# Designed miniproteins, single chains, continued (3): the designs that were tried, part 70

Each design is a single chain, and the fold is of that chain. pLDDT is the mean over its residues in the fold that is shown.

## One batch from the design tools (miniprotein)

Design m10414
Fold by ESMFold2-Fast:
Structure m10414 (fold): chain A 75 residues (1-75)
Amino acid sequence: SSDVVIRKSAEELKENLDSYKETARSLYEQHGHSRVVLEVTLGKNKEKDLKLIDEIEKEVSDLPQVKVVREEEKL
């Protein structure tokens, strides 16, 4: 697939979110079908991570080229 997958902690993704938004816009302008997929890994502070994920999802809600995917550790 032509999608760019970035797997990082919620904190790292939140800190660099504007850069990923610009990458998604650039990919869309060049290829039309390419997306930036943000795979969020959960750390030891899951409550903090979940709040950051909510903020990230809200921030990118208007950008169809950015998809947020939660990765959860299996029991």
Scores: mean pLDDT 75

Design m10415
Fold by ESMFold2-Fast:
Structure m10415 (fold): chain A 62 residues (1-62)
Amino acid sequence: NKEAEEQAKKDVDEGLEELKKTKSNEEIIEALEAALDSVEVAAPELESLKDYLKKKIEELKK
């Protein structure tokens, strides 16, 4: 289901752009960690999406 994963990654990027306008990095990290937990529970097989979310979290911790 590569197209659904690519769409989800785009949705993450669009959501991050919106959140960056009003939220601190700490709040965005919390939201991304919640999203990662949701993927772990609902669709643990989406490894590429989980890796993408982890990468975004690490980038924001800088």
Scores: mean pLDDT 79

Design m10416
Fold by ESMFold2-Fast:
Structure m10416 (fold): chain A 87 residues (1-87)
Amino acid sequence: MHTAVVRGTVDDQMVPVFDVVRYDPDPRDASIALAEALLQALEQFLRAKQDGTLRPGYEVTGVGEADGRDSDALVDRAVELLQQFLS
């Protein structure tokens, strides 16, 4: 099982900062797990922004596991969500 854990924190300028807390070094599945973890964190930030609860120091955790998903599709989705968050 390939697992990635990402901590996302919003800084004083409302910019998301991501730290990789845990990363499985298998290069085939690691990218899928990491992409899913980032996607989960970005979705939580967007929800908090929509709910008006997003503040400096707001923290989220994303957890990804290799589950046979397309990593390219996950990365594209994460980029889309990040662009929406920064707009």
Scores: mean pLDDT 72

Design m10417
Fold by ESMFold2-Fast:
Order: structure tokens, then C-alpha cells, then sequence
Structure m10417 (fold): chain A 97 residues (1-97)
């Protein structure tokens, strides 16, 4: 199953994701973050998704649940990302079947 690339809506983060995707077309970057999520979080999620090959979703994203069902993704757990200000964000992690 070929997963589409997700756009975050932030030009700098989307440019980073596009660059990483162009460098490794076999590795689809898929992240689900809220539109109002900080750029730091979106950037960290894109980099982590690229490095791990896993699919990442900010906790409480309904789009992630719909996508996981549609593509039969396996839920593997949660990780926490810590922002520079000390804010901890819960990230749900999925893998391809």
C-alpha cells in the first residue's frame, strides 16, 4: 500500500518534508498534527516519521483514526515529544501492516 505524503499547512515544515521525501521516495512521510500545533512540534514529528518510517499522530486527531482504518494501520503505542518550553505532547504511533 502506497501511503500519501501528509502536509502540515506550514510552508517551512512542508518544504522540509518535501525535501526529505525527494531524498528517499520509498519512505512516505505521514504525520497528523493540528493546524494550530507549534512549528517545532510539526518539524519534530516530520523528522521522527522520516527516521523511523512510522506514522505519527498528535493525540486526539480524528483524521489519524480514519486513515488508520482505511489503510489497515497497526497501532503500536504512544511516545512523548518535549518542546523547548518544556511542553510535553503525546504522539500516537502507527506502523504499516
Amino acid sequence: VVLPYSRTGDPEVDALASQLQAENPERRILVFARDDAPLELKRQMVLLAYETGLILAEAGSPEAEVFAEAYNLEYVGEVELTLADGTVVRIRVYRRP
Scores: mean pLDDT 73

Design m10418
Fold by ESMFold2-Fast:
Structure m10418 (fold): chain A 84 residues (1-84)
Amino acid sequence: SAALQALIQQQLKSIMLEVARIAKASDNPELKKLAEEIEKALQEGDIDKATRLSIEALELYLKEEKDPIVEILLKQIKELEALG
C-alpha cells in the first residue's frame, strides 16, 4: 500500500530527526558531522542514506556511552527499515 509506505517513511523521518538532534548535542566531532549529513540527506529526501547514517550515528554513540534509550531507538529504526 502506497499509504502504508508513506506512513513508514514519515515515522522514519521523525525518528531520524531525533537521532540528528542527539548526535548534534554530543561533544564527539564525528557524531556532529554525522548529524549534519543526516539533516542534509533528509532535506534532499534521501531516506535510505539518512537511515544508514542514523544507524551509524547510534552505533557510534553506543560505543562511547551505554544508553538504554539510544539502544531502543536503534532497534526501532532497524525494525522500520525492515518494513519499508
Scores: mean pLDDT 85

Design m10419
Fold by ESMFold2-Fast:
Structure m10419 (fold): chain A 99 residues (1-99)
Amino acid sequence: ADTEFLKLVFKLGEYIMNDDLDGVKETLKKIAELLENNEVSSLTPEQAKEYAEFIKKLIDDPEKLEELVNRVKERAKSGIEAGLLFFNELDILYYKEKK
């Protein structure tokens, strides 16, 4: 379960580094599906569902998504780093909206 999540995070990073916004959106959609199905062991079902909803909201806001992708791409040196940095930025945004 967690291995599928990590694979998608790394794939997300590859799409970011390659300027493939369609790949970013499709990968985020798959991550949201894993979260909704409680296939990520590090989160409670409630946390996973809220996070999935936040990701779906981000997908529906192409301007905000592109801005986040561009910020990550500027800082990342590899696909793996891009994927990890993207989720760090996403966590910051998620907790900022929750408060």
Scores: mean pLDDT 78

Design m10420
Fold by ESMFold2-Fast:
Structure m10420 (fold): chain A 108 residues (1-108)
Amino acid sequence: LQQIIDETIKLLEKAVEALEKGDVDKGIEYIEKAFLQFAGSRERGVSKAAEELLFVFAKELGLDVGDIPLEDAGIAASKITIFLTNATESDREKLIKAARKAIEYLKK
């Protein structure tokens, strides 16, 4: 489990680095890889942690997911996907902040 978390953190750190350099497309690619890698793990308990991570990330992006139950994690994932698909340079600071909060969550 810790190895999968560490790998996810590294991908999110690469996303932050790319975004800070102004490469929004590369930053989004690393965020997507991080979430896919984490959610794709066969480790017991990772699915729940991945769902919680999605809500943390969505909330930091300012998406309306505050009171959505964890069973509706698909709604949070869908809103994140729509945001990432339509993200531009103007969203760069939001993406950096959200990625940093995701890293903080995973380091606890």
Scores: mean pLDDT 75

Design m10421
Fold by ESMFold2-Fast:
Structure m10421 (fold): chain A 85 residues (1-85)
Amino acid sequence: LKEKVLQLVAEAAKAFEAGDFEKFVDLLYQVGKLYLDAGDVDGARQVAQDLLALADYLKTVFGDDKAAALARQKADELLAAVDAA
């Protein structure tokens, strides 16, 4: 689990540096799903909260409404999965 999370986080950092914010959001969502699959509900909830904060940041700082909308969608999906667990 830890190795897979670190690998996805490293890929997310590269996507962010490349300006690929949609890929960055998707990779963070995959981290949240890995936490859920491992039974770490609190870790998954934290990732969902971080995605909501990221949505506001992408919209206000970068003007990327599409990536911001994706971050909100992925956060909502992850929170629904957390609440169902």
Scores: mean pLDDT 82

Design m10422
Fold by ESMFold2-Fast:
Structure m10422 (fold): chain A 74 residues (1-74)
Amino acid sequence: MAQEIAEEVKKKGEEAVQLFKELGREDLAEEARKLTQEALDLLTQPTALSGEEILEKIKKILEEIDKMVEEAKE
């Protein structure tokens, strides 16, 4: 359900932002906030995109956040 996806996006985004802040990477924390908000906007704002296209874009955004977290841990 859309609400469940929104909760997952918020949790992942907040965890990434907190991690980047703890690492002193405010630049990555700000980027993670932007990506999280972009994904939430896709779920809440009217768009010409199909539901499948919205979910694919959200998945790519979540994958980008995961990559940023993995790279920051190195």
Scores: mean pLDDT 79

Design m10423
Fold by ESMFold2-Fast:
Structure m10423 (fold): chain A 96 residues (1-96)
Amino acid sequence: MKSSEELSRIFGEAMRFAREFEKELKAILEKAKTAKAEEIEELIKKVEELKKKKIEEIEKNEPDELARKIAIMLVETEADVTITELKKLKEEELKK
């Protein structure tokens, strides 16, 4: 049985990686609001590259298997949501 303190540490570490990644994604979304369609395509590529780098960072630096699994799932989910929002912004820019 894992202690409440151990579980809190695991979730805390996973959430730390997710929060750092979310800050980077929010900066990209803010840039996309004033970007042209071609620039938004480059931002989508940047999100994919940042996702790969963050997953590699988690795999190298997180010793707890459960924390790694949670952090990776959160990073993948946030990246997918951000890419979807970027695609919508690109579509709206093309309609102008």
Scores: mean pLDDT 81

Design m10424
Fold by ESMFold2-Fast:
Structure m10424 (fold): chain A 79 residues (1-79)
Amino acid sequence: MEKVRELAEKALQATDPEEVLKIFKELIRYAKEDPELALEALHRVSQREDLDVQIIATLGAIAVAMNLPEEERRRLAEE
């Protein structure tokens, strides 16, 4: 619960796009515990004007992946 929120806040404050992706890959590991909060965090980060289109597209792909079986989500988080 608090871990998902903590990761969401870190992603919103991160200035490096690679760090944002790293945080969201970790967030997807916890998405099973609170999928609504994880999706809301992803939506908020996707509205950041300082992220490029490729990062936004990757975040969108992660949102889709949150609906995958746990094994596939774990694999994606490790990539």
Scores: mean pLDDT 64

Design m10425
Fold by ESMFold2-Fast:
Structure m10425 (fold): chain A 80 residues (1-80)
Amino acid sequence: LTPEQQRELLRLVAQFNTQAADIRQRALAGQISLSQAVAQLNALRDQTLAQLRALGFPQAVINEVQAAADEYIALLREEL
């Protein structure tokens, strides 16, 4: 990855983490159900992956981000 692509990747990952943390906090506070939280996280994952594809990131990077997002969702299911 170029330095510009690395910065963009970090920005998108930070955006995902911020939005995912908000969804998690809402679920823990009882503001949304577990099923709603999982649905929102799956949508957020899909949106992030679509953005990476649109920006021309290599499939290996997209696969790594998908795996990390899927792990986050799996861990959240265990916490709730």
Scores: mean pLDDT 86

Design m10426
Fold by ESMFold2-Fast:
Structure m10426 (fold): chain A 99 residues (1-99)
Amino acid sequence: IKELLEEAKKLLEEATKHIKEARKAIEAGDVEAAKEHLEKAEEKVRKLEEIVKELEEKAEKIEDPEEQHKALLIVIGLKLAVIGLKFEIDLLRKKIQEL
């Protein structure tokens, strides 16, 4: 479970970095660079969703109720982060279409 958490953090950071770069590219009028960064962000978010599902399955198998509760709260936090990243990607894709 610890290794999956580290992988999830890395994917979250990488997705966030690509979203920031896409935003900068849009501000510069570089549509090609913006599209490339959004595609990379989408790939990282897809992988993050897969890891989050695996984390949830492992969390549900934790026998200690307190430890299970803590693990499930982390999973909920990651699910909310994924939703936020998807909304940001969608907004930036719409901005590109208007350019």
Scores: mean pLDDT 85

Design m10427
Fold by ESMFold2-Fast:
Structure m10427 (fold): chain A 66 residues (1-66)
Amino acid sequence: SLEVLETQVEEAKQAYEANPSPETKRELEIAHGVLVLHAATIVATTKDDEEKEKWRKKLDQLDKEF
């Protein structure tokens, strides 16, 4: 779910901030990429306007954070 993916990104951010390294940065980039891809797919495919708006807003926030 989106919530699980958001938690994974937050955990990866915390790991990167605690120990900045190429490995923790790569883990953060992967977690972010998976979340963005999932959110973009839901926005493109969902028929629910309210869900589309929620996922679109989350996608916009992710784009601004990275």
Scores: mean pLDDT 81

Design m10428
Fold by ESMFold2-Fast:
Structure m10428 (fold): chain A 64 residues (1-64)
Amino acid sequence: MTLKDLLKKGKEAFENGDYKKALEYFSRVYTAALGLISSDPDKEEMKKLREESLKISEEALKKL
């Protein structure tokens, strides 16, 4: 399963009102993306995934 797949599942959980499950998926994306940020070819993509994951996590927490 790719990080993009995990982010998609997190968004689906968020849309379904399962904010706890959404936070679990977004936390997994954020943590994995942190470890990859310094890689040269993918650093921009990993940074965007991390930032998007964090933003959605904040929205999910606000709704809990």
Scores: mean pLDDT 72

Design m10429
Fold by ESMFold2-Fast:
Structure m10429 (fold): chain A 84 residues (1-84)
Amino acid sequence: AEARARLEELLRRMQELAGRAAEALAEGTPEGVEEARRLLREMEALVPEAVEALKEAYGEEFAEEFKKKVEEDLEKLREEVEKA
């Protein structure tokens, strides 16, 4: 129960950071790109905690699947930041 609540909180925080990164990139400025890069690092820092919470709530198989998905999504965002 607690692990699920923590996971939901972490996922919400990651979504909030992703939205802010998108907004920063939309500015079309070097400052915005640097802010998006910083936010990407913040999201990356939350991944281990989210994976651990997911493992506790749903098991290791789901945690590995989530980790793969999130790493793929973060890599795509990183490419967009580098492209901008």
Scores: mean pLDDT 80

Design m10430
Fold by ESMFold2-Fast:
Structure m10430 (fold): chain A 87 residues (1-87)
Amino acid sequence: SILQLKNAVEARDVDAIVTLLVAILKTGDMDAITEALVILGSVAKEDKDFALLLSEALEVEAASLEPGIAKPWLQFIAKELRLAAEE
């Protein structure tokens, strides 16, 4: 759920964020995906070191995923987090 994702982000729990984000992306629910992007974009502005760490974890997870909608979304989000962290 989006609330669980927000809590994981506030806790800086990389493993929980990865697991929850993959679950959200697999639903194909664009409202939930958009909300997740807002949450992750906010943390990238506040905590650059964490955004870079999270982007690396998302890239690793994306490499392990089977072909589907979640994989390209994770790759996109990882790239956006990295770019936002670099300002």
Scores: mean pLDDT 83

Design m10431
Fold by ESMFold2-Fast:
Structure m10431 (fold): chain A 74 residues (1-74)
Amino acid sequence: KEEEKLKEELKRLKEELEEAEKKLEEARERLEKLKADPSADPEEVLEAEIEEGVLALKVGVLKVVIRKLEEKLK
């Protein structure tokens, strides 16, 4: 049953998306705090920017994959 496998994959990806979106929110809040602090270490700001960027990319990729799988299931 390919349909069951696709549904399991979709459930896993949706859970991963929720986790990634939550982490992205946390990363964005952290980055905002660091940018608002004039005493913040530039290296910490750069690390936070990289983390936010990686999480944003992951969220974007997951959304595209989920959409494509949902299209296959109709």
Scores: mean pLDDT 83

Design m10432
Fold by ESMFold2-Fast:
Structure m10432 (fold): chain A 85 residues (1-85)
Amino acid sequence: MRVEEAAERVRAVVDEKLAQGLLTPEQADFIYAVVDRLLALAKERPELEPVVTAQLEYITSLLEAGKVDEALRVARHLAAQLEAE
């Protein structure tokens, strides 16, 4: 999967969970921000694209499985790692 396709899949699932009331607007905005930063990182550092794509696919799988709290924990961990760069 291309990283742009992986990013769009995360957004689609976030939109679905938001519409279902399983995510707050603030939680959805947070995940969108993390996705945007990961997508930017993959474009700036193409060698990281497979790792970024795998992380985006993992977030999608957690959200599709209804593991919303776990998906948010993963997104927070990734945001912290992006800030530590």
Scores: mean pLDDT 83

Design m10433
Fold by ESMFold2-Fast:
Structure m10433 (fold): chain A 84 residues (1-84)
Amino acid sequence: GEMDELIKEAERLIREAEEIVREIERLNMPDLAARARRLLERMRELYEKLKKAKSIEEAKKYLLEIEIELGLIRILLGIARLLS
């Protein structure tokens, strides 16, 4: 169903974020890694809310917020790569 597809997409985005956080940690940028970990934790909190959403519209709003947080993590990776 549509809800299962939204959950799978959120899980895919969280896996991407986890891989990016590991890359930032590998670059030995501790402050940027700490910021990325906080954003990843926010994505996990949003994922729990998405799973408990009472409507497809509510679930889509949480998915959009997860996508925004991932965008910020990608920016932190870009900064880490420029400074490393």
Scores: mean pLDDT 92

Design m10434
Fold by ESMFold2-Fast:
Structure m10434 (fold): chain A 65 residues (1-65)
Amino acid sequence: SSVPLNDQQLQKGYKRRKQQIDFTSKIDSDTARDMALQVSADFKARGLDKEAQDFDAKAAKLASQ
């Protein structure tokens, strides 16, 4: 499906942040958790609840490790 330019940039940012958090989690799970929580808060502030929920789930998983 075609997406607007703003959505493309958002999706690129979303994927990059996910990769960065996943990479950081292999080195420092506490830092990765904090990053995930910050990203989740930013997406919630923008009304992007689905993306925010994914990062909240990552943060919760990292908190249990």
Scores: mean pLDDT 74

Design m10435
Fold by ESMFold2-Fast:
Structure m10435 (fold): chain A 86 residues (1-86)
Amino acid sequence: SEAEKKKEEEEKMKEKLDKVIERELERMREEKDEAGIEALELVREGALNPDDPEVQERLEELLENSEAARKAVERADELAKEEAEK
């Protein structure tokens, strides 16, 4: 089924993103990048609970007010895309 194949690809992409987030969170904890940590934890929570509007609102507010948070999310997205292309 085309729907099943799409669901499997989405699950695989989510797994790759989660792995990237885990590595970036470890790095940011060492660097004490609290805004970046909060942003990536919200991205991960949003992926687990995609119909929770509170998580999305918190992430949007953080991204509007913190350059460090924006950079953390952008970098994680870029790394996840790079891993998907390998």
Scores: mean pLDDT 76

Design m10436
Fold by ESMFold2-Fast:
Structure m10436 (fold): chain A 67 residues (1-67)
Amino acid sequence: SAADIAVAAVNANAKEEVLSLEEAGKAIGNGKVTDPEALLKARQGFDTLKGKETASKEELGAAIRGA
């Protein structure tokens, strides 16, 4: 799914298990994700985590898939 593309990019391109939203966004960029639906799901997922300093890869994946 589009959400799985975004989650895979975060998991493959971020070394740490706990990330800021800025770091998660950089991981999406480093993964060269160009699918508009995957980018939209990532944005929607990150929006649900606004105000958190950091989130685990598991939390990020759940947020992206839940969007």
Scores: mean pLDDT 81

Design m10437
Fold by ESMFold2-Fast:
Structure m10437 (fold): chain A 90 residues (1-90)
Amino acid sequence: MSKLTPEERELWDEMMAATMRVLAALVDLVLAEKSGSPDAPARIAAARERLREAARELAEAAERLIEVSKNPALIAAAEAELRAARELIA
């Protein structure tokens, strides 16, 4: 039996999707930094902007899950994601 309500599961899936977008943006940034190409500074700047956008979306999704859920494990996971997202935005 799943211990998640349908609403908690939907919000968890949204937060996980946002986490995957942050991971993709981090990969893009690392590849841009390692490229050594003449356009690397422009690519790095663009990748940093995408990362900040993805991090803001993750923070929003995590905050929504924290607000709605009464499950301590989900709240703890969402709080960890929110802290990570805030560090990327700062």
Scores: mean pLDDT 83

Design m10438
Fold by ESMFold2-Fast:
Structure m10438 (fold): chain A 78 residues (1-78)
Amino acid sequence: GVKLSEEEAKKVVEEAVKETAKKYNLSEEQRKKIFEAALKFLKENNYVLEPAALAVYLTQILSSKIATEFVKELVRKV
């Protein structure tokens, strides 16, 4: 996995949320949920980005297609 600082994690998650929201017309509430869930997962993993594990985790609140796209955008930012 890729090690991030807390500030780097917040920045790349915010950017990935914006890109995913634009592509899939996500509501403000959906954007907030994705942001909070992704940051919580990263924090619990000591800010080590494991893309496959994060994608699986996000399927709890997103379709697998949107979860995969979000993680793809996030990986593009690191």
Scores: mean pLDDT 85

Design m10439
Fold by ESMFold2-Fast:
Structure m10439 (fold): chain A 107 residues (1-107)
Amino acid sequence: PKRNRDILEAMSLAIRNPDTPREVLIEEALKRGISRSDAVRGIDEGLALRAAIDRGLEHVEARAKLKKKGDKDKIAEMEKLIADNTPESVERLDELVEEIKKEIAEE
């Protein structure tokens, strides 16, 4: 159906344009003939998927840093949080990744 294709096109716009504000992405989707409701849904879903992909890449970078330092305890904590996959585990994992990102930036 057209609606599913329009939502996927809007999602693709969000995923491929990471530095573009949400409002600009919605306007671009509207210019392509996508309805506002489908544009908003697609853009929001695309931004959420992009955030999940970016978080996954940050997890890979953080884990590589921990392995280089030999920090087995933090590696074990990350593995447990990833395996648990609860909202609380995701929040703690994001906190841990931010701590590691700060350490990387200070080098």
Scores: mean pLDDT 76

Design m10440
Fold by ESMFold2-Fast:
Structure m10440 (fold): chain A 94 residues (1-94)
Amino acid sequence: SEIEEYVKLLKETHGLSDELVEKVKKILEELDEELRKRFVDILLSMEKEEAETLINEMYELIFGKKASKEEIERFLERRERMLRRRREVEAALA
């Protein structure tokens, strides 16, 4: 199962609590294959505290606010842009 593999990878990378693991599973079940990969790639590119915050924000966006697919895609695009900018700055300082 793709979802089980992603959850295992995130748990091993960030040491997620059982509560956060359950939230990640629920989030991934609501996302299509491309959005799952993007979400996991973002989480793996973050430090633990940022990843935990993003999981909670995404959970609230999907299950609290019941955001559309377009709103979810825009949210992920903003995070991807932020991470690309951080990599650009890090590359310039190396």
Scores: mean pLDDT 86

Design m10441
Fold by ESMFold2-Fast:
Structure m10441 (fold): chain A 65 residues (1-65)
Amino acid sequence: SPLERRRQLALEFAKKIEEVKKVNPQQAQDLADEFSYAFSTTTDLEEFEQKAREILKKADEILKS
């Protein structure tokens, strides 16, 4: 279901952002704010998945540095 998919993406983000906080707390806060905004304002599942994927990619780039 769309609600379950949104929940899964939120849980995936929550786990990844915890690792980002250990490396760069300021960028972690910026990504958390961006994710919260997308989660609260984006009602379309496909659009939310795209935004969530972009935010997760930014998190991965921080973790690679």
Scores: mean pLDDT 87

Design m10442
Fold by ESMFold2-Fast:
Parts: structure tokens; C-alpha cells; sequence
Structure m10442 (fold): chain A 91 residues (1-91)
């Protein structure tokens, strides 16, 4: 059961990464994506591991999805619904 909770966290993490990647490909996301890439570069320059910096950059895109477009918010909502369905399948 503790392993099941870890698997749920893993699914949530993967869903967030996919949502951020899909949002970053929208034409309306260009400015936010540039900001996220600059944030990533600054973190790496400060000594943060590049893989960890990538995670923080993707979270920035997700947190600002509603500022990008209504389409970006729908992508977040879609992945949240798919995540909820996958979590239900683990019950």
C-alpha cells in the first residue's frame, strides 16, 4: 500500500511533465518558454543539477498556463482528468 502511494506520486509527476511539454509547444507559450529556459540556465549556472533545473523550469510553465491561453488551461485540465482516472485504476 505504501508502494501504491509512491506509484501515485510518480504518475502525478509524469502527468505534470507531459502537460508542461505539450503547453510549451503552443505558439502562445513562446514568452513563458523563454522565461523558463532562462530560469533553467540561471539554476544550472548557480550549481543546480541540469535535470533538477529542467523540472523547476517545467513547473514554471504549468504555474503560468492560464496566462498563456485558454488552450493551455485545457491541457492542464485534460492531464489532471487522465491522472485521476489512472489513480482510480490503482484502487
Amino acid sequence: EKEKEIEIKKLRYQANLKAADEISKLPSADDIVKEAEEFKRNLVAAGVDPEIAEVYAKKLVLDRASEISPEAKKIVDKYNQELEKKIEELK
Scores: mean pLDDT 76

Design m10443
Fold by ESMFold2-Fast:
Structure m10443 (fold): chain A 106 residues (1-106)
Amino acid sequence: MFSSEEIKQLILLGLMLASVDATIRIVKRLVEQGREEEAREIALRELDALTVQVNQLYQDTQDPLLARALQILHQAREAKTVSEMLELLQQLRQQLGQAINAMVAR
């Protein structure tokens, strides 16, 4: 049912999803502590890492769901507030979840 390449892609998507979830939790905690600049720096590093990973996967698959994820990543990097970045990270989390669900339905 699944090729070796599809299994690798699913693992990568799952790892990216877990990383986004962890980043959202860390960023929320830092904001609660008044550490907004540190929260912003962590979020930006995660967005940079995810942009590289999603772009590489998009080049290999040409999946329009991954093209949408790249748009969300770009919007998140341009966000003026950490609150806006968090909302976009939550949208990214949902988009990556949809990409996983679409792959397992094949």
Scores: mean pLDDT 85

Design m10444
Fold by ESMFold2-Fast:
Parts: structure tokens; sequence; C-alpha cells
Structure m10444 (fold): chain A 87 residues (1-87)
């Protein structure tokens, strides 16, 4: 089973890919990539929580443009967040 940190990285990369597909601002994408890089480097609960909260925020904003994809990504991010918080 992938770790909650690996699940966070995977769902975050898919949200970043969706932002790129929908031509969202480069500054938004760069901010998420910076948080992703921090999680990859530090592998801490704090870094994972900050990344997942940002990922969920962006996925919520994508709900009007890609409702099914954004909802699925939100559900996966929430599941990863719950596992990290429970650990």
Amino acid sequence: MPSPYEQALAVGEEVIALLEELDEPESTIESLRALKARLEQERTKEAALHFLLAVMSQAKELLPRAPERARALLDRAWAALREIRAS
C-alpha cells in the first residue's frame, strides 16, 4: 500500500496537471510545486498537511470547470489528509 505521503504527492501532482490542462495561472502552479518539493524533501507531517490543504483549496476552485475530476481529486486528498492526521 502506498504511504499517506505518497498518496498526497500523487493526488497533488494530478491537481497540478489539471491546473496546467485548464491554463490556470503559472503563479498558482508554481506555489503548489514549491509545497510539493518541500514535502518530497522533508517528508514531514507538517509539510504534507500544508500541501494537502493547498491541493484541496485549488481542487475546490476547479469544481465549476471540471466537476467530476475535481470532486474525485478532493475525495482522494481528504482521504490522505485523514490518514496523515490519524498517524
Scores: mean pLDDT 85

Design m10445
Fold by ESMFold2-Fast:
Structure m10445 (fold): chain A 96 residues (1-96)
Amino acid sequence: SSAAEAVAFLVELARELAALSREEAIAELQRKFGLSEREAEFAYGVYLALLEWVETGDLEAALARLRALAREFGLSEEEIEALLAWFRRVAALYEA
């Protein structure tokens, strides 16, 4: 399905970004997606959480990391809940 293909693409991108330095990964995200530096820093953290889940299988550890990141970046509790729900859906689609 297109959804499973999109999730596989996100995981591949996460692996590619994790192979770079933090500074290189942020610059790459800014270039590929037109993100601001702060948006790219947030996206980088999200991809690291995704990679942690893929490598360890520990969804709860990845979600805890993502929640801490979202709080650091000033997301509301509603935005954090939406982000975690999205991450759970991504995980479910990848394992399908």
Scores: mean pLDDT 83

Design m10446
Fold by ESMFold2-Fast:
Structure m10446 (fold): chain A 75 residues (1-75)
Amino acid sequence: MLTPEEAVKRFIEALENYVKTGDKEKAKKEFDEIAEQASPELRENLRKAYDYFLTLSKEEQEEVVKNLKKALEKR
């Protein structure tokens, strides 16, 4: 079972891979693996974030990934 910090880190990596490759299927599989190991509450928050992220432009997605990585480094 993943810690919240590890789940968030893997989630950010999955988003970065999606931005790099455009592979929605791979990103969904990575998300599902993270969600399986996360608490139900964290899973809902990650699902909302993932759904929102997919509505963004590629430039906005790159910006979000950069900001999330910076936030993770400060913790």
Scores: mean pLDDT 78

Design m10447
Fold by ESMFold2-Fast:
Structure m10447 (fold): chain A 61 residues (1-61)
Amino acid sequence: SEEELEKEIEELEKLLEVADPAMLKEMIKNLEYYISKDPNPSEETLKLLEYLKEKLKELEE
């Protein structure tokens, strides 16, 4: 579970550089799902979720 989350986070970081709005929305949805399953999500995971939301907002303005 933790190892799978770390791998997903690394993949998400790579996708952040080239993500379009649709991709960002899917990434946010997936990350929110992982957070909802984890009673104590890592600070790094929460920061990534915020970064994804901010990037989406920037693209949508």
Scores: mean pLDDT 72

